# Designed miniproteins, single chains, continued (5), part 49

Each design is a single chain, and the fold is of that chain. pLDDT is the mean over its residues in the fold that is shown.

## One batch from the design tools (miniprotein)

Design m17790
Fold by ESMFold2-Fast:
Structure m17790 (fold): chain A 72 residues (1-72)
Amino acid sequence: KEVSLYVAAQLARIGVEIDLSLLKNPSEEVKQEVEKLLAKADEAIKNGDYEKALEYARKALELLKKEREKQA
């Protein structure tokens, strides 16, 4: 279970970085919040709190999805 959460958190974190790099004109506010959530996710992974890391990464992905939808 914990190993599966670690993998899920790492994949979600990578997905955030990819999605952020693909945005054409992200708002500065969204970019800053996503970067903050990535930092929190990385810290949670380092501390072995994979559930919290996955939660932070999912929040970042949701922000990026909403930003992308505004551009579509």
Scores: mean pLDDT 79

Design m17791
Fold by ESMFold2-Fast:
Structure m17791 (fold): chain A 100 residues (1-100)
Amino acid sequence: KKKEEEEKKEKIIEEARKAAEEGVKKAKEALKKGEEEYKKVIEELNKKFGELAKEAEKLGELSGEALEEIKKIREETAGEIGDAYLEQKKEKEEKEKEAE
């Protein structure tokens, strides 16, 4: 009984980590293409984390732990994407300044 809930928790957390890694990569690529594409990537990532949170809620006694871990991954991912956004903006501004 508890083993099945622990397995489900591990899978949900693994999916959250994979979503985070792919989300960061997609966000970096989308930033090069434009702000609308970047927003779509962020929206898809938020939707995926929301789906994982709903699955975590079904884990009974482990739901609280799973939700906190998803929240932490989500916050860390938002930080990484934010840093990538700032770096990409800086590089673009530098290149535009040199082109003028």
Scores: mean pLDDT 79

Design m17792
Fold by ESMFold2-Fast:
Structure m17792 (fold): chain A 60 residues (1-60)
Amino acid sequence: MVTFEIVDKDVNKQIALALRLIGELPDAEIKIEGDKITVTVPDDPEQIALVEELKKEFND
């Protein structure tokens, strides 16, 4: 299992990212804790790469 922590103070951006992660990663466990989203995915290179890509897309 690989866990990613994403911190963003923009609530709308955080919600959009969480919804995208839920739609693209059905096997992922997603938790929202204030300004932090915690995403846990299997040790699957494809799913890991997708989380990294979505993080980059929402931070630019």
Scores: mean pLDDT 76

Design m17795
Fold by ESMFold2-Fast:
Structure m17795 (fold): chain A 60 residues (1-60)
Amino acid sequence: MAEKLTEGALRLAEILLSSGASREVVLSFVRKEAEEAVKAGQLTEEEAERIIERVEKHLA
């Protein structure tokens, strides 16, 4: 489950970057999506943090 959400987050990051969004804007969007997924019970806070870390590494 978390792996599919990680893949989705990485795809979204790539789309936003290709549309001219800055790295900071992409990261803030991913953090907001991860926070909403935690509130919806789809992710634990630890899983959300791991997804954010993977996106940050991908953008670096």
Scores: mean pLDDT 77

Design m17796
Fold by ESMFold2-Fast:
Structure m17796 (fold): chain A 87 residues (1-87)
Amino acid sequence: MSKEELVAEAEKLLEEAEKLFEEARKKFKAGDLESAIELLEEAIKLYRKAVELYRKAGDKEGALKAEEKLGIAELELGVAKYLLKKK
C-alpha cells in the first residue's frame, strides 16, 4: 500500500472505532456494562490497527492521535470491568 492508502485505511478504522466507542458510552449510561465492555474491546482492536497503519505510513501525528484515543478507550474499559465486578 502507498503511504496515502495506509493513511486512508487508518482514518477509516479510526472513524469505525469512534462509532463503536460512542455506542459503548451509550450502553454504559444505560447500565448495560456487558455490552459496553464488548463494544469497547472491539473499538480498542480498531484503534490498535489504526495506530499500526499510521506508523507504517510514517504519519507521526495520526499515530499520536490514534494512540491518545486508544488510551482513553482502554481506561474506560478498565472502569467498566471494575464496575461490573462490584455488582
Scores: mean pLDDT 87

Design m17797
Fold by ESMFold2-Fast:
Structure m17797 (fold): chain A 78 residues (1-78)
Amino acid sequence: SSLIEKIKELEERIRALYLEYAAETDPARQRAIQAEILQLLQELTKLLQQLFPERAQEIQAGMDQFIAQLQATLAQQR
């Protein structure tokens, strides 16, 4: 399925960005990488809801919590 292929590609891209984030020492560049991760996570959420419509609410709630934690981390890096 092209949908499953897109999900796997997004998961691989997000993983690569997390490794890049962990290796980055400049806070401004770390914030830019986190913003890109956030956008890809929102896209992944939408695709996962299409693949598992019966779990759409659970997927949204879990991702909303994860995104809130990322944004809280960004707010602490002033």
Scores: mean pLDDT 82

Design m17798
Fold by ESMFold2-Fast:
Structure m17798 (fold): chain A 86 residues (1-86)
Amino acid sequence: MEELEKIKELLEQAKKSTDPFEIVALINEIDELIENSDLTPEQKIELYRLAVEGLEELRKKSTDPELQALLDRRIAYFRARIAELE
């Protein structure tokens, strides 16, 4: 799945970024990539799970409270999307 490798690239780019605006833009690109893809609900769930896992890693390593709060909100959003697709 080409989308899987692209999401991994976007997550690695987010891990290297110190700019909250860039991190938000990358997370939005992940969501847009999943939502606009011609994938089954099952495949979209797996990609959202991958995104949640990557963002949880980013959250655990972050020392910025504002970025942690932003990541918590985005993780919650992706988990809600998984629930909607189930």
Scores: mean pLDDT 83

Design m17799
Fold by ESMFold2-Fast:
Structure m17799 (fold): chain A 60 residues (1-60)
Amino acid sequence: SHTFTFEFPSRELAEKAAKEIREKYPKAEASVEGTTLTVVTDLPVTEAVGLALRLIGDSL
């Protein structure tokens, strides 16, 4: 398993990303601390980062 940490512009976006990850990857553990999203999973880094960046990019 791998642990990945992603920073978001806001807590709202971090929580939205956590929900999206849980919906797409039910076996992944996603938690939010402030604006930081921590994901514990066996997912490829590229896929996890892509999902997080999609949600961040939607705010630009």
Scores: mean pLDDT 70

Design m17800
Fold by ESMFold2-Fast:
Structure m17800 (fold): chain A 60 residues (1-60)
Amino acid sequence: MSAKEIAELAAELVKKLIEEGYSDDEIAKKVSELLRSLKPTDEQIAEATKAIVKVKEELS
């Protein structure tokens, strides 16, 4: 899985959880579980983090 694919997956998950009314703590936990299961590289983590921050800024 590419860094872009992981970033898109993480961003989509965050959007869905925000729309479903999950708290920031619950979102962080679910995203951490997803990333942990994928055993991502530093590049993949960096891209996912940027995508998550952008989604939160756009929905805040």
Scores: mean pLDDT 77

Design m17801
Fold by ESMFold2-Fast:
Structure m17801 (fold): chain A 69 residues (1-69)
Amino acid sequence: MSADELFDEALRLLDGLVPKTEELEALLRRIAGGERRAETFRELARQLKVEGRDELAERIEEIARALEA
């Protein structure tokens, strides 16, 4: 899968997500603005776990890992 396809998949998974923290809101804004770095998605996965969104965090971690491969 290309980096573009991985980024599109991440945006699809995050569509309609209402953040509970300012930190998650800031990360979502950066990603929506076109930030396509594996480091950003790893940080996003950590913040999703902080909010108790474990299943979504796992999927985003998979995307971050694939972006680094």
Scores: mean pLDDT 81

Design m17802
Fold by ESMFold2-Fast:
Structure m17802 (fold): chain A 71 residues (1-71)
Amino acid sequence: REEEIEEARREIREYLEKNGALHLFTDEQIDRRAERRVEARRIKKQLEEASKTGNKAELDAQIAAERMARA
């Protein structure tokens, strides 16, 4: 997970450097974007894996529970 965040952070920094915008963002902002990207990838991967194994009902229930817990 931490290695995935570091890779995402590197990708974001390279993108910003290419566009000359790296100096407009703080390290903390880049870190937050990297964490969100990794979390989004994790959720997407879980959805794809559940679709392949037929566990859609279990995953839908888990997603609903997570949304309720955040409220």
Scores: mean pLDDT 70

Design m17803
Fold by ESMFold2-Fast:
Structure m17803 (fold): chain A 58 residues (1-58)
Amino acid sequence: MTATEANDVLEIIKKLLEEGDVDKAKLLMLSVVNKALDEGNTDLAKELVDKFYELVLS
């Protein structure tokens, strides 16, 4: 997963959260985090989780 791909997915997650579709946003985030971890990109997975929490707290 590239940084551009991760950013595109975060925009979709943000839109789902704005629409009140929290469950879909969580499932998509979990899928993306698992993909980053499977690719050995632990730093990207951590950044995605941190950004998700920032969006939820906003």
Scores: mean pLDDT 79

Design m17804
Fold by ESMFold2-Fast:
Structure m17804 (fold): chain A 82 residues (1-82)
Amino acid sequence: SAEHRAVAEKYRALGDEFEARKDYYRAGQYYMMAGLEYEKAGDYEEAARMFEKASQMYEKAGDLGMAKLYREKAKEYAEKAK
């Protein structure tokens, strides 16, 4: 609902901040948390976008396992948004 969406937006903003600082691992963690909060809000399209950003950040951080996991999760939630 609105509460989960507000928390998701806060985590997204933190992800953007850490990405700008090139702290890719922490940026990935915040984008992942934003994705989980959008999922709780039923915003599957935004959840998919956040999991894709998390995947990109984990890839830049060298965590290829987490990158693959969240890329797959992003595709799953993009399909749920149809």
Scores: mean pLDDT 90

Design m17805
Fold by ESMFold2-Fast:
Structure m17805 (fold): chain A 83 residues (1-83)
Amino acid sequence: MEEIKEELEKALAAAKEGDLEKALEYLNKALKLAEEAGDLRLALDLAVIELSVAVYVSLGDEEKALEALVRGLEKLLAELEAR
């Protein structure tokens, strides 16, 4: 869990800096760790964030992609802290 949180915090930091490529790299690492841990709910939540970002990227709207990523990651990190 701590490794997943660390990757998600790195993804959020990169997204806030406007580095979409790095943010997605960290998000994909977190998704892989969630899948390996068997946390299917977390893996699904991460996949939904990734899909939302991919939709905005496909539309050429990198600003909305970054906003969706920041919003999704902040919500998910808050849920993980509320355990």
Scores: mean pLDDT 83

Design m17806
Fold by ESMFold2-Fast:
Structure m17806 (fold): chain A 58 residues (1-58)
Amino acid sequence: DRVREMIRQGVSDEEILEELSTVYIPGISREDRLEMYRKKLEEGKSMEEILDEIERRF
């Protein structure tokens, strides 16, 4: 999983968000996914927690 490897390598949240935007989620547009992820980060969730929630569900 590229996104997890990027997190482990210390890649910036901005670059990780770009990669996460390429992960398809049924019924959610790329822009809506990006906004959702940004909001979760602003609420204090880590990028790893956001990825865990997505991967565990899908």
Scores: mean pLDDT 74

Design m17807
Fold by ESMFold2-Fast:
Structure m17807 (fold): chain A 62 residues (1-62)
Amino acid sequence: MDEQIAAQQKRLEADPNDYEAAVNLGKALAAAGKPGIAKAVYEGVLRRHPDHEEAKAALAEL
């Protein structure tokens, strides 16, 4: 589980516009029992892309 979180984090650090990696990171964090950190990740996506439907839906599921 931590390996998947680290992999998505590295992807996002290499390409800040990889919103798929950011959403996957948030989902992995929520599944690992860290909804507060997942919320921060989704909010970061929404600050750059306010209309990102997947990030909005994922945040609403928390």
Scores: mean pLDDT 77

Design m17808
Fold by ESMFold2-Fast:
Parts: C-alpha cells; structure tokens; sequence
Structure m17808 (fold): chain A 68 residues (1-68)
C-alpha cells in the first residue's frame, strides 16, 4: 500500500521533470528527477532510483557546460 503510493508520487514527479526538461529548465528538471529517484528508492525500485539520479546529474552537467 505505502510503496504503491510512493511509486505513484515518483511517477508524477518524473512526468513533471520531463516537462521541465523539454522546456530547457534543466535545474528544475534535475531537482524533480532527484525527488522522484528518492521516492523510487523508498519504494524499493533501486534501478529506477539510480537511473533518475544519473539523469539529474547529467542535466546539471549540461546546464553548467552551457555557462562555460
């Protein structure tokens, strides 16, 4: 029950992160992907948690490279 609620919230945050990524708001997208990753980890979905943590890091790197 609780893990299902965590996963649904993580899915919602993932969708929001995807929309911000599409708009080019990489810092906001990265924050939302990290929030989703944390909830996926709490739900026991360590693979998804790792994927979205990596994606958040890649978006922040892309944002920093744009400013160099």
Amino acid sequence: KYKENLKKTADFLEKQADEYEKKGDYPRAANLYRAAANLYSQAGDEQRAAEFTKRADELLKKYKEKKK
Scores: mean pLDDT 81

Design m17809
Fold by ESMFold2-Fast:
Structure m17809 (fold): chain A 75 residues (1-75)
Amino acid sequence: GAMAELEAELERLEERYFEAIVDNLAKQTGISREEVLEKLEKGELFDETGNKYTLESLRKIARAAAEGVLAARAA
């Protein structure tokens, strides 16, 4: 049904945004995507102001971006 299709699309968009965030961090830091993911898991990745990046915080950002896209499509 429409609800299952919406959830599947939301999950696909979230994953794409998460991958884009990880790619951008890899480019900015000069390390591999795999090393970015390992550092995020260990809590060893920080922004320029000293704030810690976490898998949870980046997933929340990706989710918010995905929800925003779906809301815009519905409008």
Scores: mean pLDDT 81

Design m17810
Fold by ESMFold2-Fast:
Order: sequence, then C-alpha cells, then structure tokens
Structure m17810 (fold): chain A 60 residues (1-60)
Amino acid sequence: MANELGSEVIKRSADIEDPEKHRRFVDRGLRAIRDYNLAKTEEEKKKAEKEAQEALKEIE
C-alpha cells in the first residue's frame, strides 16, 4: 500500500518540469510516505495518506 503510493509520488515527480514545484512535491510527498510507514495507528496512517494525496493534487 505505502509502496504503491510511494511509487506514484516518484513517477509523478519525474513528470514535473517546474523545479520549484518538483522540490515542494518531492519534499511533501516523500515526507508523507515516511510518516505513513512509521505510523502506529490507523488515524496516523490516514493523516499521512491525506497529506500525500494533497501533494499529488497540487501537481494536477
């Protein structure tokens, strides 16, 4: 699950040609993936997933 979300973040980061947008997306997206992997509760996982999804929407 987190692996698929991380793969999507990396794949979409490669398509971002704006270096400022790329930097913000990578920082926020990878941080959310890390938080998801370290989460001990479902609430923490859900918060990390929302953050990652918001980062993905930022490039859409």
Scores: mean pLDDT 72

Design m17811
Fold by ESMFold2-Fast:
Structure m17811 (fold): chain A 93 residues (1-93)
Amino acid sequence: VELEEIEGSELLKKAQEHVRRAVEALVDYGFDPEFAAGLGKEAVELIKQAEKGKYDEAIGFFTNAANYARGRGVTEAAKHFEEAKKLLEEYKK
């Protein structure tokens, strides 16, 4: 799965890597690759907005994505979305 690379903080790069792993976990579980890639692309765009100081929408998105994945039994994807959220919260500080 191809996701746009993020320049900048090592924390944001790690958050993007967790997004990639979450997308792969969704695909491996049996989700449509296009749907999973779309979710990953939206997450990357929100990380770029966080780099510009808009954190709340990104944090809300990752919370919802983690809950969605966990509700569907994809615990590995949920963990990766939760780690991405944690990295964004660290970057905000």
Scores: mean pLDDT 80

Design m17812
Fold by ESMFold2-Fast:
Structure m17812 (fold): chain A 90 residues (1-90)
Amino acid sequence: SELEKNQLIAQALAEFVRRMEEIKANLTPEQAVEEMRKLADELIEKLKTVLSDEDVAYFKEQIDETLALNERRLAEDPSLPVLAVFIPRP
């Protein structure tokens, strides 16, 4: 169960990064920011189905930070690759 949950989380995070790269490659910076925010909301809803409220809150903070980081990077230089910042829970 724990191993299956961890694999599901890892897959969801990898898909999130891949989708952000697709969004960045195919949309204007303004449209990309809007779609990335929607993608982040979708990821949070997906995580709610498999994680506790406490774990969801932790991942939401990391997802929000990742979103803010990539919005800044996109504004500074749209050629920069998408970065994901997920800190292991202590």
Scores: mean pLDDT 78

Design m17813
Fold by ESMFold2-Fast:
Structure m17813 (fold): chain A 64 residues (1-64)
Amino acid sequence: AKELLEEAERLRERARELEEEAERLREEAKRTGDKKLELEAEILEGIAALLLAMAEWLERKAAE
C-alpha cells in the first residue's frame, strides 16, 4: 500500500512538472507565434494527463 502511494506521488510530481513546462511553452508560442511550441505544449499536457490518470488508479488500489 505505501509503495503504491509513493509511486502515485512520483507520477503526480512528474505530471506537475510537465504541466508547468507546457504552460511556459504556450506562453512562448503566444509571444512568438510559433505553432510548433503550441503543439509541443499540447503533447506535454497529454502526457501529464496520462500520468495523473495512472496516479489516481494507484491511489484507488492503495485504498483497497
Scores: mean pLDDT 85

Design m17814
Fold by ESMFold2-Fast:
Structure m17814 (fold): chain A 71 residues (1-71)
Amino acid sequence: MKELEEEIREARERIEEGERELEEAMKELREAGDDREEILRAIGRAIRAIGDIFEAELRLEKAERKLKELE
């Protein structure tokens, strides 16, 4: 049980990290103005962060499902 609780905690932390990265990317995008290179870099960071959040959400769902099955 504790192992699943740790997995859930880690997944939540990864989601929070991804959300912070996405927030930073969005800020960089707003600050980029007309700089195409900075815009593209910010978009790339945002896409990566969204992917990381999605993976962490899937891990969280899987862990929560396993915990529910053991209850």
Scores: mean pLDDT 82

Design m17815
Fold by ESMFold2-Fast:
Structure m17815 (fold): chain A 77 residues (1-77)
Amino acid sequence: KVELSELELKILSLLSERPLSQSEIAQELQQSQSTVSRHLNKLEEKGLVKREPDPEDPSTTLYSLTEKGKETLKEAL
C-alpha cells in the first residue's frame, strides 16, 4: 500500500480530471507553490504523477496522473 497524506490525495484527485500546472494546483487547494512542489516531487518519485512541458507554453510544466496514480486514487477512495 502507498501511504499518502490528505494533501497528496487531493492533488491526485485534481489531476484525475485534467493536467494542471503547479500554480493551478496551489490555487485550487489554497496552498503555497512550495508546499505543492514538495508533494508533487514525492508523488513523482512514487510514480503516481508525471510532468510534461505545456504545448501552449513550454516554459510551464503540466502534471498528470500515471496509471499507477489512477489505481492508487481508486484504492484510497
Scores: mean pLDDT 80

Design m17816
Fold by ESMFold2-Fast:
Structure m17816 (fold): chain A 64 residues (1-64)
Amino acid sequence: MTEEQEKEVDLGVSIVALATGLAAARSQGNEKEAAVYEELLDEAIKTGKPISVREALKKVEEAL
């Protein structure tokens, strides 16, 4: 695989992970957590930069 292909896969994994977290937060009625996941998902899509699960969780914890 090329480095570009690896970055695209990482971005896809990040999007799926964030979307899953968003769905879980909404299912639990946690509006603050859901809002953080929505913001991170929007940022990842706009910038094309993957975000790690650890970084996403840290931002959720900081918002709560």
Scores: mean pLDDT 75

Design m17817
Fold by ESMFold2-Fast:
Structure m17817 (fold): chain A 71 residues (1-71)
Amino acid sequence: EEDRGLVERAVSLLRAARKAHENGDDEAARQLGEEAVRLLEASRLVSPEQVKAVRDAVEAKDYATAERIAR
């Protein structure tokens, strides 16, 4: 229940990070992406390998790929 809500929130944050990056707000995009990774780690529904893949995409500023992996 709560864990699913965390995943849905993380996906929303990654979508917001992609939009921020497209608007040139790289710092805002990075902060939103890092928050999304924290929510995924807390959710317990996402595997450690999947969390790492999302983190790697966020570090690469590939927020679209991060969103796709988190879904």
Scores: mean pLDDT 82

Design m17818
Fold by ESMFold2-Fast:
Structure m17818 (fold): chain A 61 residues (1-61)
Amino acid sequence: AMNPDAREQAERAEKAAREAIEKGLTDVAKSLYEHAARWYRNAGDEERAKRFEELAKEASK
């Protein structure tokens, strides 16, 4: 089932991750992508969770 609070946390983490990328803070962006993935999974959005897990892996390269 979708959880509205988890969705808001995921969207907040996603926005923060994008801002971190714009600032060149790759390590911060990686942590925020991992955080977004976890919250999207808790919100019931498995597809978004997998996408952000991939982005976190790419940020660590």
Scores: mean pLDDT 80

Design m17819
Fold by ESMFold2-Fast:
Structure m17819 (fold): chain A 62 residues (1-62)
Amino acid sequence: SDEEELKRLRAGLEKVEQNLPSLSPVQKQVAIHELKEVKEQAEELGDEELVKRAEEIIKRLE
């Protein structure tokens, strides 16, 4: 279901967010890739808030 998919995407984003201070340069590149996937799926599901959260974290990592 879309609700279960969104819950999974939010959990993935939160996991990246929690680990932000300790990420190496290589891990940051992996996290950017994962967040771009979260953003794309959130856009398809119409969750504008999750899209914006993903964009903010990507910007912080770049």
Scores: mean pLDDT 83

Design m17820
Fold by ESMFold2-Fast:
Structure m17820 (fold): chain A 59 residues (1-59)
Amino acid sequence: SLADIALALAEQELRRAAAQHDRPELAARSIKEIRELLAAGDFEGAGRLVREALAEMEA
């Protein structure tokens, strides 16, 4: 499904960023929440959370 593809891409990007910034806990938490948003059909919320998590990792 489109949700499964979106989740796979978000997971790859967030885990890559978490490895660079030593934030594995933030990646795990964000991926769980993104999965829930995508399961609910909230693609906009999922995209926003990806951006917010990446910004938090850079802080």
Scores: mean pLDDT 84

Design m17821
Fold by ESMFold2-Fast:
Structure m17821 (fold): chain A 59 residues (1-59)
Amino acid sequence: TLAEKARELAEEERPREDAAVRYLIETGDAQAAQRRGDEVVRRIAERLGVSPEEVRAVL
């Protein structure tokens, strides 16, 4: 399903992105952490050929 493929791609990026996002949250830059998360969603959507909204709905 789309949810399975999206989670698989998110798991691939998770180790690198989780560390960066946690660092931004810890330093109080929650907006930068959110933008980074949005960027990951857009990349996954492009790879799957769907909209970012569809990826957000299944993650």
Scores: mean pLDDT 71

Design m17822
Fold by ESMFold2-Fast:
Structure m17822 (fold): chain A 83 residues (1-83)
Amino acid sequence: HMATLDDVVEAINEAVKKAKEKGADSVLIGLFDASTSREEAVKALRDLATRAFGLPEEEIDEENVVFARKGDLVAAALGLKKK
């Protein structure tokens, strides 16, 4: 099935909610196909966080990435601490 706009919104909202429940002040969201591995999604978010936001790799904990699936869509949320 093709992901609907509602599926995209629900996946994002679920991932954001879970990341905030773990103490994240803000989140970096990536949308991936359901066939994307956890390692691939985490690597993409880590690369974006370091290059776009200048976060040190040492402050990026792969265990803090939250995943939410809706149909064939996976939302991955990397929790960021407020500065």
Scores: mean pLDDT 72

Design m17823
Fold by ESMFold2-Fast:
Structure m17823 (fold): chain A 79 residues (1-79)
Amino acid sequence: MNKEIEEQLESLEKDLEELEKYVEKEKDPELLKKIIESLKKTLVLLEELKKKTEDEELKKKIDELEKKIEELIKELEEK
């Protein structure tokens, strides 16, 4: 389980980095709203993953990803 969570977190972190680069160039408000909705769903997934692990390092990594996603959502909503 922990290895699967770790691999999923690595994938999410990479996807988030690519998404950050994409949204900087994207001007369509409708697409931006869909991205925000997707990011909010990812936050729910991260909360569930955090409940499934007892690994302090994985919990810290999840917290860091949650913070990055929350910051990105705020930036996109404030545009």
Scores: mean pLDDT 78

Design m17824
Fold by ESMFold2-Fast:
Structure m17824 (fold): chain A 100 residues (1-100)
Amino acid sequence: IEEAKKIIDEAKEKLLEAVKNGASVEELTKITLEYIKKLEEVLKSLSKEDIEQVLEYAKKVRREALEEMQKEKVPREKMTLFLLGLESIIDLIEEKLKEK
């Protein structure tokens, strides 16, 4: 669980920094796929209950990141690109949960 949470935290920070620095859609996709691959490896060894905890954590990170971006007045376009990356990670966790 802790390793999966760490990967989610790193993905959030990397995506947020990339978006703030004007990264291309291709660059954001590459970052997203990198963290999806890392997370897939960790999730393979977790129980269904542990994956449920990871999913709830990812949703919490998404909510907190949205609040933070709104407070910092990040442009809507950049918020949308960040969310697309994070939603892809959440979708992966949900699919892995269904496989268990």
Scores: mean pLDDT 79

Design m17825
Fold by ESMFold2-Fast:
Structure m17825 (fold): chain A 69 residues (1-69)
Amino acid sequence: SELDELRERALAAAKAGDLAAFERHLRAMVEAGASPEELDRLGAEAVAVSGDARLGPIVRELVEAVLAG
């Protein structure tokens, strides 16, 4: 599915340390209708594969920004 493809691209970007690409794919997932549960899982997995604890807060902040705009 489109969401599965975006999720895999987001996780690859997280693993590579490419925050800009991670945020683009995450935004696309929100706009494609990803559930809050799916986005929470993405945040947890992104932290696990990257070792970057910032990615959890980034997911939350971007979701809030997309829903507010």
Scores: mean pLDDT 82

Design m17826
Fold by ESMFold2-Fast:
Structure m17826 (fold): chain A 94 residues (1-94)
Amino acid sequence: NAMAKAAEARRKAEIDRRVELLKEQYGLSPEDYEALRKALEAGDLDKVIELLNKKAENSTPEQKTLLQIEVDTLHALRLIYEALDKIDAERKKK
């Protein structure tokens, strides 16, 4: 149904928007940005979180605080999407 496709598109757009904001706010290196983009294209939210944590380790204390907020937000989104996926799977059972 069109709504299911819209939900998938929104999920990807939300992750993409966060990657773009991090690029603008924290000056991600081209290599870090490419790694984040590839993880986004694969739909691998766990990989995105991993790469942001790695960036935070090498950032200023202020940037670390802001990057940690972004990581926490992505963790929350991952849990929400996993819960939604489980609900959808249960609805497909007869």
Scores: mean pLDDT 68

Design m17827
Fold by ESMFold2-Fast:
Structure m17827 (fold): chain A 70 residues (1-70)
Amino acid sequence: AKEDLEKAREYLEKGDFEKAVDYFTKAIDANDPEIADEVAYWAPTLLFLAKELKRYDVAGKALEVLSKLP
């Protein structure tokens, strides 16, 4: 949901990358068309952070989002 995306961004700004990744993942899993463009915009950042944190399950989700872009 939009609230998860907003929290992800707030945690990213604070440097809490684990929580940022967790909230970005919740935003992706919500499959909300209202935030689909924002999720796609942040997917490269999520992929980078997930790889840095060795959260390969989340990295896979970010790659799937990117693969669906036109």
Scores: mean pLDDT 79

